# Designs tried in a protein design run: designed miniproteins, single chains, continued (2). Part 61

Each design is a single chain, and the fold is of that chain. pLDDT is the mean over its residues in the fold that is shown.

## One batch from the design tools (miniprotein)

Design m6091
Fold by ESMFold2-Fast:
Structure m6091 (fold): chain A 100 residues (1-100)
Amino acid sequence: SEEEELRKLVEKARAEIPAIAQETVDALAGLSREELEAILAELEAKRAEAEAAGDAERAELIGLVIEAVRAILAGDLARARALLERALERLVEVAAAKAR
């Protein structure tokens, strides 16, 4: 069934979240402070655009990524990973809800 296929895709996506979050942290931790601050400025601008558009779900997701980048700048890679895992879980939930 289509519902069973969607369930399998969601389970597969969730199983990959820890690896994707870790790879993202590793990639971002390899960037300079200047590069991370530039990413942070772009993300803050995108969050403001989402808030102005009334897109609360998008604003929340961008907010989690902003906090993850701030955690990397502070040297807290464990916090950054946890925040990215939360962002990816939320993204999977939103995508699954829209498919129903």
Scores: mean pLDDT 87

Design m6092
Fold by ESMFold2-Fast:
Structure m6092 (fold): chain A 75 residues (1-75)
Amino acid sequence: GMSPSELAERAGIGSRAVKEAAAKGEKLDEEQRRNAVAAAEFGILVDGESPALRAALEAARAGDAAAMWEAFRAG
């Protein structure tokens, strides 16, 4: 299956970008958020829903960089 880390890489936002945004208390920008949501939805469609993919989708929808970083660590 696709991990939250792989979803972020496919969304054009790597762990470094999410980590830096989380450290600054910033939200994902609109393009990064849309790409992350699309990647997480694609992962769920292909592999089925898992707790890690659900957490990644919820974090991406919220545009919450800190939640995305925690999802990477959990997945």
Scores: mean pLDDT 67

Design m6093
Fold by ESMFold2-Fast:
Structure m6093 (fold): chain A 80 residues (1-80)
Amino acid sequence: LEEAREALAKAFIEVTSDPEAFDVFMKAKRVEAKIENGKVTITIEVPEELYEKAQETADRIAELILSHPAVKEVKVEVKA
């Protein structure tokens, strides 16, 4: 549990070091992360104009998180 949360936090920090990705989170209406027994679900709700950038950002986070042994699955939901 703790390890999966730490992996998620590190992925967010790394990805948001990119100004474009940071802008996605700053303008997001909702960002939720749920961790259940090694499964991470990330939900991002953004304005329509940021949909593609949010999808790319979420994919980068998912890629980083999946590399961690404590993470078994990642589900990404992007809404505009």
Scores: mean pLDDT 78

Design m6094
Fold by ESMFold2-Fast:
Structure m6094 (fold): chain A 66 residues (1-66)
Amino acid sequence: DDYDLAFKFFDRDGDGYITKEELREVFEKMGLTGDIDGYFERADTDGDGRIDKEEFKAWLDEQNRA
């Protein structure tokens, strides 16, 4: 599914977590610019400095609802 594909694209280590640095690198490679800190803060709901698949899916569901 799209969530699995997107998550694997961001999760470079394949350990089930996305770090802020991994998110930043992906945005740079895709030519996307923006508030990486803000995006990460919104997705990292438990504040542990990592985004798991469930947090990532919930964040994408909110973004895609509009």
Scores: mean pLDDT 68

Design m6095
Fold by ESMFold2-Fast:
Structure m6095 (fold): chain A 85 residues (1-85)
Amino acid sequence: SSEKDKEILENIIEKLEELLKNNPTKEEVLDLLTLIEDALKYLSKEVAEEVKKILEKVREMLKQNKVKEGVEFMIKELKEIIKKI
């Protein structure tokens, strides 16, 4: 349901915002991305597909050592998904 998707995405955003406050390492962000990937199974198929595309872009940013920018990008993109559902 859209309400369940919103709750899951809001929980993910909260974890990302807490991570961002603590000046995260690339390794800490990668660990959280792995947990988010596991959480995709609980999202509706269309929302899971959108989040997966965001995760792919964030992983590319992390390869370029854009750690803070990657987390900020992900928070922004997930908030945009919530607005649509």
Scores: mean pLDDT 89

Design m6096
Fold by ESMFold2-Fast:
Structure m6096 (fold): chain A 80 residues (1-80)
Amino acid sequence: SFIDVGEQIYKLFETLSPEEQKEFFKRVAELEAEAKAKVDANPDASREELLELMAELAKRVNEVLKEVDPSLPEIEVPPV
């Protein structure tokens, strides 16, 4: 579930240095802003389109985690 994804992110975030946490937060905030813009542009988006957008966001968050600390495990994303 997406709750489990959030818990995985939180646990990994706790293992980061304060500097890495700031970089991660900044980059994730940019990704969330992009996702919000896509939702706002398509207010009539289907459930399936929203799930696909969330899956894309989760994949990009995993990429950010690997760029910030390549030793971190990947977040397990539920299939869409």
Scores: mean pLDDT 72

Design m6097
Fold by ESMFold2-Fast:
Structure m6097 (fold): chain A 59 residues (1-59)
Amino acid sequence: MSVEELAEKIASAVSPEVAKKVLEIGKKSKNIEELKKQVEELALQSSFDDFMAIAKVLS
């Protein structure tokens, strides 16, 4: 699984505004661990619905 593939999978599960941020994080992330770290931080700053969607994809 590539960083880009995981970023797209997360982006498809969240609101369009958060999806754009997830895809930008995916472009800048060097590996899956970095992507997960940054997306988890974004989730904590996002709505409850987006937080739950991100948590479900990463579980």
Scores: mean pLDDT 81

Design m6098
Fold by ESMFold2-Fast:
Structure m6098 (fold): chain A 55 residues (1-55)
Amino acid sequence: SMRDELLQEALREAKKAVDELLEKEGDDIPEHELSQFMQDKFRESLKRLEEEARR
């Protein structure tokens, strides 16, 4: 479904943001903060993609 496609895209964007954060800050980020960051980025990306789908 379109919704599943948006979820997969949002996950990909969130993973990219996490990878970029790790490259800048190194491996010193606590796991709970990294998890929260990924969740926040996933939600942001999903919201943006849903808005783009509406036009």
Scores: mean pLDDT 80

Design m6099
Fold by ESMFold2-Fast:
Structure m6099 (fold): chain A 93 residues (1-93)
Amino acid sequence: DLLEEIRELSKKIDLNPEILKILLEAIKEKKSIEEFEEEVKKTGLYEMAEKVKDKFPEVKERLEEDIKLAKELLKAKSVEEVREIFKRYEEEK
């Protein structure tokens, strides 16, 4: 199951739980990347990261990485593509 694979692999990398929730719902409802981005903006995560960016730049960097990964996962059409996306993400660290 595509959703279960995403859920399990996201747990291993500690993906932001709010981003994961929005991603899984977007895949389930076949939402566009634009609709996904609008839901992410509604969370207030961008505003929180922006407020602390000068002292904790890692918060904004991690949020941007989580969002980038989520957008790639939203484009995935198979369990194999999901596994390849997570493998690339882990190798970039």
Scores: mean pLDDT 82

Design m6100
Fold by ESMFold2-Fast:
Structure m6100 (fold): chain A 55 residues (1-55)
Amino acid sequence: ATAKTKAAIEVLKNSLEENTVSLSDLDALKAQIKEKFSGDEADALITALEDELSK
């Protein structure tokens, strides 16, 4: 991942901690990521987010 993608992932993780988002809300987060980020960046963020939340 690029430095920009890594920073965005960390921001999302912090937001999830603040908002107590569960795995059941992952689809909504994926939709928001696809709206706000470019296709390649969105795919990388979604993959990293799924990996982190699945652990």
Scores: mean pLDDT 64

Design m6101
Fold by ESMFold2-Fast:
Structure m6101 (fold): chain A 91 residues (1-91)
Amino acid sequence: MLSDEEIEKLIEALKKADKDRDGTLTEEEVRELGRLLGLSEELIERLISLAENGKVPLSVISDLLRAIVFKDPSLVPEELQPLAEEMIKEI
């Protein structure tokens, strides 16, 4: 599983790749990321459910990863805070 420092480096890499905030991760990429983070399959499927046209916005993933690293669900929009709280509990 990734350490908090490795997750932070991943967030920075993702943000550099998605400078315009139009980048996306496929459902398969989100599933692999969730497994690397040590998330349950239930939480991974909840992340995938955020997909629009089979893709999750990279900005959403980046904000969720920051919430996990800092153990602070307020770093995501209010609608995603319950998901962020459950992800923090799993990691």
Scores: mean pLDDT 73

Design m6102
Fold by ESMFold2-Fast:
Structure m6102 (fold): chain A 74 residues (1-74)
Amino acid sequence: SALDEEVYKRVNEKIEEIREAYLAKDEEALRKALEELLKIIEEALEKEEELSEQTVEGLKKGLEDARELLESLK
């Protein structure tokens, strides 16, 4: 669906930002990108019924991983 494609693009953009920040050891950029990723995932999961099962499963896993990493940076 169009929503799956939009979510996929937004998540991938943030994953790229996270990878770049992590490699650069830029903790501020990493925290910001993780917080933005969490918001994107949470907003997408509010429309769970409009998303494919695979997208929902991926988002839930990504949410858990992102929260864990963000907590480790506090």
Scores: mean pLDDT 81

Design m6103
Fold by ESMFold2-Fast:
Structure m6103 (fold): chain A 98 residues (1-98)
Amino acid sequence: MREEIRRLAIEGIRRLLRAAEERGLEVPREELAATALSGALYEVAQRLNQDPEVVAAEYLGLPLETIRLAAEEKSEEAEKLVEEKIREEARELVEELE
């Protein structure tokens, strides 16, 4: 699961970088990586016939309840934890592009 998510995210980053360059847009690689990662999580969840929240919880190493509270906008602390973990993973993905 993790390797497949990372592979799809890396492909997504490369596609988004090309699209941004063609449009003359300068977008931070970490922002493109975060966008690509969310798309990869959803894609893998669909392929495995699992809830996207479950896949996100396993990939980010966060409790399912934390992901759920963030998705339902019921906890600002949960939203911050999910955002920070996504940024951390996005940074790792950018390093993997090298």
Scores: mean pLDDT 81

Design m6104
Fold by ESMFold2-Fast:
Structure m6104 (fold): chain A 92 residues (1-92)
Amino acid sequence: GDAEKGKKVFEEKGPGDMFGKNGEGASGPNLLAERPNEGFTTPPIGKIIKQFDEEAKELLALKFQKGFGDMPALNLTKEEAYNLLAYIETLE
């Protein structure tokens, strides 16, 4: 995925609803940073995703695309979902 394109997907399709419950923006420690190096903490989700193998990342991308359980579908293409994952990985 492309992290720069993923940032645009995050801003246009997913700001808040899925990731905002983990702390919208870097308002303090232990919150999901809006961007790398401008937050007060490294978001746990980015660190966790970096530890995922390719198959686990593919499943997570599919969940972003189609939704899963309480997570709504973001109506993303496969490419947009992988770009979103690449962006989230930069939040470490």
Scores: mean pLDDT 56

Design m6105
Fold by ESMFold2-Fast:
Structure m6105 (fold): chain A 100 residues (1-100)
Amino acid sequence: MLTPEQKELARKIIAILEEAAKEAEKKGYKELAKTLRETVKKLEEEIETGTGADVLKTLQEGYGKLIDIVNELNDEEAEKILNELKKKIGPYATELSLLI
């Protein structure tokens, strides 16, 4: 089970992913939005039953899937969503990694 500090960082990451999913859906990137929501769902489960390492692994796997989707879309706006997501999550993922 995550510590209170790890849970706070994971919840901040979830909030960023949820905002990215809303942005993707608004712009019609259905597969991108779906993958973001699936990552959120897994992270919510890991906050309750997992470890900080599980959270980081889920983020890494989710990010890999997002890269593949964005590359297939070949759309500059989709790439901007992914780049902004990485920039916003990066600091919290780094802090979480230091607590493991």
Scores: mean pLDDT 87

Design m6106
Fold by ESMFold2-Fast:
Structure m6106 (fold): chain A 66 residues (1-66)
Amino acid sequence: MSDEEIRELARRVGGGAERLTEEQAIAVLQSLGFSEEEARKAVGLFSRDGLLTPAQLIAAYRILSA
């Protein structure tokens, strides 16, 4: 999946917000085929103050898809 496709999913789930909550980021990763446990672990590595930028979400996805 491309970085652009992940950004589009982030916009859809986050309602156009600049950053997603951890739960919104987990929901995006689950929609891409990862388990809740895998998604939560990856999101926890990149979240800051309970929020993720699209770039941090892309980094979480890249770790899970490596």
Scores: mean pLDDT 82

Design m6107
Fold by ESMFold2-Fast:
Order: C-alpha cells, then sequence, then structure tokens
Structure m6107 (fold): chain A 63 residues (1-63)
C-alpha cells in the first residue's frame, strides 16, 4: 500500500544526515503525497517531459 512507502520515505527523511539524502526523501514524499497531481507528473515522466518547465495547464492538455 502507499502508506508503507510514505512511512519508509518519512523514516529516510528523519534519518537523513546529509542535505542530498534529505532532498531525495522530500522528492519521494512529494510524489507519494500528491495523488491528484501524481498522475499528471507520472504521465509527463513517461513521455520524457521536463515537469519543472511544463505549465500546470499543459498536464491536462498533453493527452
Amino acid sequence: AREAAVRAALDRYFAAKSWEEQIAATNELADLLAPDSREAVAKARREGLPTSTVPAGVFRKAA
């Protein structure tokens, strides 16, 4: 279940001793905790789109 993955990501975040580990855990949590936007981000990643430069409106129109 998603809850197990969220727990594991939270444990990594709190156990992170470096900035890089903390960023990685934060990114994983963001992917897990944003159910509505997660589908749009997953679709963009599958299509190889740079999600950071894609406007929110494009996620709905890209289909």
Scores: mean pLDDT 61

Design m6108
Fold by ESMFold2-Fast:
Structure m6108 (fold): chain A 118 residues (1-118)
Amino acid sequence: SIDKETLLERDSLSAEETTELYNLVKSTSDIEVPEIKDPSDLREQAYVLAGYGYIMFEQGNYDGALIFLKKAIKLLKLLPEVNEEAIKALEEMIKAIEAKDKEAAEKAFRKALEILTA
C-alpha cells in the first residue's frame, strides 16, 4: 500500500508509486482516468496526483486535495515546455475545491486530463 504521509513530503513519485496511485484513483474515483503509458512521465504523474487530489476532495479532505494539486502543478513546471493550459485547469480545480463545488471540480479535472493526455 502507498504511504500517504511520505507522499505529502515529496515533490516527485517513483514509477512504482505512480502506478499504485493510478490504480487507487482508477478504483476509487467516479471519474474515468485514462490508462498510464509511462509511469516515469512527469505529465502522467501530474494527472495521477490531480486525480488523487480529487479523491481527497470527495472524502472531505480539502487540505490534502490542495497539497496534491500543488504537487501536480510543481511537476508540470519542471517540464522543458511548460503547459500553461494544464496549469490553468488545475488552478481552476483548486478554486472549485475552495468553493466546495464538486461539479466544477470534476469539470476542471476532466479538462486537465484532456490537456495532459493529448
Scores: mean pLDDT 76

Design m6109
Fold by ESMFold2-Fast:
Structure m6109 (fold): chain A 82 residues (1-82)
Amino acid sequence: SADEAIQFADEYLKSGDYSKAILAYRKAKELGGELSVEKIQELANKAEQEGKLYEAAEAYELLAELEPSNSEYAEKAAKLYA
């Protein structure tokens, strides 16, 4: 279920496995789950702080999908992929 995917994603985020967290959050979204912008922002910030720039970019890309009116997320993802 979407709720189970969110639970796995939150656990991966807590353990620092950002790649698996992003995959699980994306799966939850596909299943119609409501993602927490705050949790995805936390993931992006932690990944960036740890130098995991690709995972940070992926998290900002997901944030841009969740909040398309906020251009800062899309801009930040583009910079981190460059």
Scores: mean pLDDT 86

Design m6110
Fold by ESMFold2-Fast:
Structure m6110 (fold): chain A 63 residues (1-63)
Amino acid sequence: SVDEKLYELVKEAMKKEGLPESDLDKVFNIAKALLDGLKMPATDESLEKAVKMALDIYKIDQK
């Protein structure tokens, strides 16, 4: 499933950046919204790009 692969990519990226596991679902939902909203193809490049964009949005939204 695209969602399973996206979830694993988010988990891996957050672990690599030392971000809290408790926020994993939040970052996943942002990445999923980007993929669906921008109608990005289900390629490894698109999934990785969505994860990077989601992390940038997450970091800006954190107070």
Scores: mean pLDDT 80

Design m6111
Fold by ESMFold2-Fast:
Structure m6111 (fold): chain A 94 residues (1-94)
Amino acid sequence: VLSPEEIVEGVENLKKHIEKNSDSEEVKKFAEEMVEETRKLAEEKSIEEIINAVLKKLDELKKLIEKHEDPQTAEYLNTLIDTLAQTLRESKEK
């Protein structure tokens, strides 16, 4: 299963892709806040609690991206989000 540090790294990597590809300050700010929350959870919470919190934030991020991004950018970023979410779900089930 993923360590807390690997979960944080996954979220940080997603933030870097958002910063490079997004023109929306709201999407970029949400990604930054998601990284900060994940780091705080990684210090004190179980892996299951960290994963559940991140999955919820990823769902909220997808909705924000669909609202603020063009269709091509939204498809690209949502593919990255879905990949991370699937990795987290599989880690939780093991």
Scores: mean pLDDT 83

Design m6112
Fold by ESMFold2-Fast:
Structure m6112 (fold): chain A 77 residues (1-77)
Amino acid sequence: SFEEYLKEVEEVLAKASELLDKFTKEEKELYSEVLYLLSKVRAAIKNGDLKKAEEYKKKLDEKVKELKKILEKLEKS
């Protein structure tokens, strides 16, 4: 569901916020972009604009995947 997806994105952002001081300038810009896109998906859902929500979700998913890779590198498996 959209709600479960948005919850997962918020959890990723929470983890990123704890490590933000370790982020490069470009990685901090990515973090801000994820925040922005999340707000756009939420606004579209609230307004019942499912097409707009899907468009922003597609962009958000791409950026969240990039952010997750950064978090994985910083955690050092």
Scores: mean pLDDT 85

Design m6113
Fold by ESMFold2-Fast:
Structure m6113 (fold): chain A 67 residues (1-67)
Amino acid sequence: SHMDRIRELAKKAFEVLLNGGDGEAAAKALLPEIKSEEEAREVAEELQRNFGLPESVILEPLLKLLK
């Protein structure tokens, strides 16, 4: 499902951060799999909701890379 995909992307971002990466590194790892700004926002919301990370950690670098 769409939500299963968003959750899996959020988990990948979280794993990058756990392994010593920053928000830009996590965003770059996700970039090939992100289809839109809307999806980037959904991943950031899932990171906040389930992992307690501020949305800005991944959202700002993702939006910068998508433009």
Scores: mean pLDDT 83

Design m6114
Fold by ESMFold2-Fast:
Structure m6114 (fold): chain A 68 residues (1-68)
Amino acid sequence: MGERLERLFAEARAAHPGWSETTHLARAVRRLREEGVSREEIREALRRVFGLDDAQVEGILGAADNLA
């Protein structure tokens, strides 16, 4: 999961350099969820790959839920 999350984050960042890092991560997370990846696997990857705490992880998951 970590490699895929990093790749999707890099793609979002390249496509929208003016967006916040939280929005780039939210788009990457949204795409993983659309592909059937569980919320628990995504939480673990965010903590492991990006060093995020629980509050930051929940913020990104919430942002992903609000993406069109």
Scores: mean pLDDT 80

Design m6115
Fold by ESMFold2-Fast:
Structure m6115 (fold): chain A 60 residues (1-60)
Amino acid sequence: GSMATAQAQADARGGRVAAALKPALEEHKEDWENAGTPEGLTAVSQKLADAVRARLAAAA
């Protein structure tokens, strides 16, 4: 089965997701710095996944 995550772990070789991930991480850097719980980290991960997906769609 295909991985459904947009964090680019499996698809890092594609490079396109990695290029989308860096601006998304920078945009949500403060959310990462403020996430001190597993629930907070999950929420930030979802925001990153959504941001990466949006950037990939725009790049298509």
Scores: mean pLDDT 67

Design m6116
Fold by ESMFold2-Fast:
Structure m6116 (fold): chain A 86 residues (1-86)
Amino acid sequence: SMGEEAAEEVLEIAKGAAKSIEEEGSDAEEVGEKAAGIIYSILSYLGMEELGKKAAEKLYEAAKKGPEETLKAGEEVKKEILEAIK
């Protein structure tokens, strides 16, 4: 389903953000802001605007804390999306 695809895409975005912060030394706040924006757009498009706002904030805050927290946030958001589409 589109929701299952979105859940996986959100996790891949979070993994990419974590990698950019850890391996490339990219500005964590800028990476987090960009990733959060993409996640919000995906979830809003699917009619999950409230979850999208919460997910975007969670990923942005996690990115500022580091790559491990960013990955964990992505995994948690994936679970929240999968629960929302049941």
Scores: mean pLDDT 85

Design m6117
Fold by ESMFold2-Fast:
Structure m6117 (fold): chain A 91 residues (1-91)
Amino acid sequence: SMEKELEEIRKEIKESRPDLKLSDEQIKKLLELVKKLEELRKEKGVDGLPEEEIKKKLTELLKENGISDEEIKKYNLDVSKLLQLILDKLS
């Protein structure tokens, strides 16, 4: 189920990236991002998009979920590494 996949992603983020001191609220926003990315994958095939377009879509989804560019920089979120973790779990 999607809920089990999201829970597994949360666990992997905490284990793989303990250096990302993300709050539970920030993790929730990342999980909503994963849901949105999965929806885009079903509609447009995220795997077929160039890396720069995927990064743009990920940034748009972060902003839509209330995470600003300033917050991304403040929490030192590596968007490329987050994208890789998400894509690895969706494949």
Scores: mean pLDDT 58

Design m6118
Fold by ESMFold2-Fast:
Structure m6118 (fold): chain A 92 residues (1-92)
Amino acid sequence: SKEEVLKAIRDARAWVEELAAQGVISERELQTILRDLDWVEEHIDDEKIRKELLKAVEQAKELAAQGRHKEAVLLLESSLTLMRMYYWVEKK
């Protein structure tokens, strides 16, 4: 499962970099998502973080497949924020 999560993080990084190159998201949004993905990779030993990332990436892929790229990005950004909040509260 860690290998699947690392692949999902790499694929998500490549995807958001491509969206920024196409002007779908801003450079600021890109840097925020990349920072948060780096944070997830640093916390990959947490099973809850792994599960939530895989779920968020799959949901974002479904939205992107429908051409709903901005909604896919917003879902990923929101999920990353919730994962960080969860970790701050539960892993004192």
Scores: mean pLDDT 85

Design m6119
Fold by ESMFold2-Fast:
Structure m6119 (fold): chain A 75 residues (1-75)
Amino acid sequence: MSLEEAYRLGYLAGLSAALEGIPVERAEAVVETWAREKGWSEEQIEAAVAGAREGAEEAKRLPREEVERRVAALS
């Protein structure tokens, strides 16, 4: 898995968390725990957490329909 792929997976998770009303900090913590349990490297975990933060923050600036569209496109 590349760092770009790890970031993309985190970003998708962040967008999805925002749709469910999960706070950014909680989305980051969940993604970190999940990636660590999967045995990802520290660099991959950091990339995924960064992605989750960016995805969740971006979702706050977008209409719900746009967030749903991006989740569908990235899945």
Scores: mean pLDDT 83

Design m6120
Fold by ESMFold2-Fast:
Structure m6120 (fold): chain A 90 residues (1-90)
Amino acid sequence: SYLDEIKKVIDETAEKVEKILENDEEQLKKAQELFMEFMEKFLEAKTPEEIKKIAEEFRKRAKEELSEEAYKVVEEGVEKILKIVEEYEK
């Protein structure tokens, strides 16, 4: 399902972010909490429109809460999620 593809993108993005933040305990904890929160939101979403709204919220919060380097990885992950949703709507 497209939700399985989105979950894989989030898991891959989380792994990359954790590697970037491995020596910053405070940022690593913030990233882990953020990924847990948004994984739950994505899994509970019922429509492609809800996924898009969640993805944009995820991008915004990552920009506000994470380092620029970690945020760039989240931004790439969000773009992949949005592409998956667009392809599913066709």
Scores: mean pLDDT 85

Design m6121
Fold by ESMFold2-Fast:
Structure m6121 (fold): chain A 84 residues (1-84)
Amino acid sequence: HMATATVTAELSDKPLTPEQRDRLAQAARETGASGALDKETGKLVFTKTGPLEEAQAAVDRLTAVLEELKRDGAVKSVTSEITE
C-alpha cells in the first residue's frame, strides 16, 4: 500500500558544515527522498512517497543522520511521520 513519509528537522543557528550537507544529500539520494528548506518555518523537510517498506526505510535512514547532526548541535529537533 502507498505511504508518505515526512521527516522534519529544525536547524540550529550554526550553518551545516560541507560534510554534514553531503551526509544529508547522500541519505536523501539513497532513499529517493526529496529534501526542501521551508523558508517560512526555517525547517528542513524530507518527503518520500512509495510502498510502506520504502517510506519506513527513508524515515529510518534520514532520522539516523539527523539525530547525529542533533548530537553535533547542528539540528535542534527531528520529527517523523508516516501517513497512508
Scores: mean pLDDT 82

Design m6122
Fold by ESMFold2-Fast:
Structure m6122 (fold): chain A 81 residues (1-81)
Amino acid sequence: LLEEGLKAFHEGDYDKALELAKKAIEEKETAETLTLLGLVYRKQGKYEEAARYFRRAAELAKDPEVRQALLELAREAEELA
């Protein structure tokens, strides 16, 4: 699911990427699945949703550097909203 969602995102099929990201989160909510959802919302111009999911992903991230990167993505999305 996560790999399929990333492939759809890379191919520009954001509707399919959104569906696959949501299914991946339903199976297991992780920093990676939440990050994919945030990236999809950002590409769709839904910056408030993107920021929210990046912050949630940061909360679940185990690596401090990954947490900081996700918080920066959330801040950038908030500035675009």
Scores: mean pLDDT 83

Design m6123
Fold by ESMFold2-Fast:
Structure m6123 (fold): chain A 68 residues (1-68)
Amino acid sequence: MSREERVYEAAKAAAEAMKKGASDEEVIKTAASVPGVGPLEARIVVDAVKKSGGDAEKAAEAALKELE
């Protein structure tokens, strides 16, 4: 997976977990479960998802800028 694909998949997974009412720790673990996503990357993605109101595409774009 490219970094873009990996971050987008993590953002989708995090947004879905948040919609299901998962805890912050559970949302981070869900993002980190995406192949190649480390703990720091997962935390950045989850923060971006929270700031975007659960919009995975917007969150992925913001996270990619931070990981630049």
Scores: mean pLDDT 80

Design m6124
Fold by ESMFold2-Fast:
Structure m6124 (fold): chain A 88 residues (1-88)
Amino acid sequence: SAEEEKKKQEKQDKLMSELLKNPTPEVIEAVREELRKMGLSDSEIEQMISHMATPQQLASISALREKLRKQEAEKAEKEKLEELLKKQ
């Protein structure tokens, strides 16, 4: 509906405003996740962020993504081990 499209646009504008006010790697990743939840593709999100972020900021985001991916893998293995220990 027209109301849903307007709400989506308003949310996108708000996210972009927050990114411009505080362009930290953490805020950029939070904006990326929210845009993904709104149905934007990773390519569209990267294109939008590349217009706002410097190459140095983009490199920092990539480093943060790798760190989070490693932390998730470590947490998953630890939780799996704890669940196995609880069942025995």
Scores: mean pLDDT 70

Design m6125
Fold by ESMFold2-Fast:
Structure m6125 (fold): chain A 84 residues (1-84)
Amino acid sequence: SAEEDAEKAEEDARQAEEYAKLALEYSKGESPEGVARYIGAVLGAMGSAFGAKLSAEKSGDERAKEAAKRADEYAKRVGASPGG
């Protein structure tokens, strides 16, 4: 349903925001462990943004589209964008 797709897109947008924040924090470290965590967070942001985009495209719902737009912006902040 459009409601379920919108909720999924909003959850994916929240995940993308959290991964983007983690990527920025991990980017401040110089350890190999920090680099691995940074890469994981970047991939997480990409995956979440892609999920939100799919939900928006499937539903055509404005809430889902807005969530997908937010998720994409968070992914772009860490150099990861499924639409870029």
Scores: mean pLDDT 80

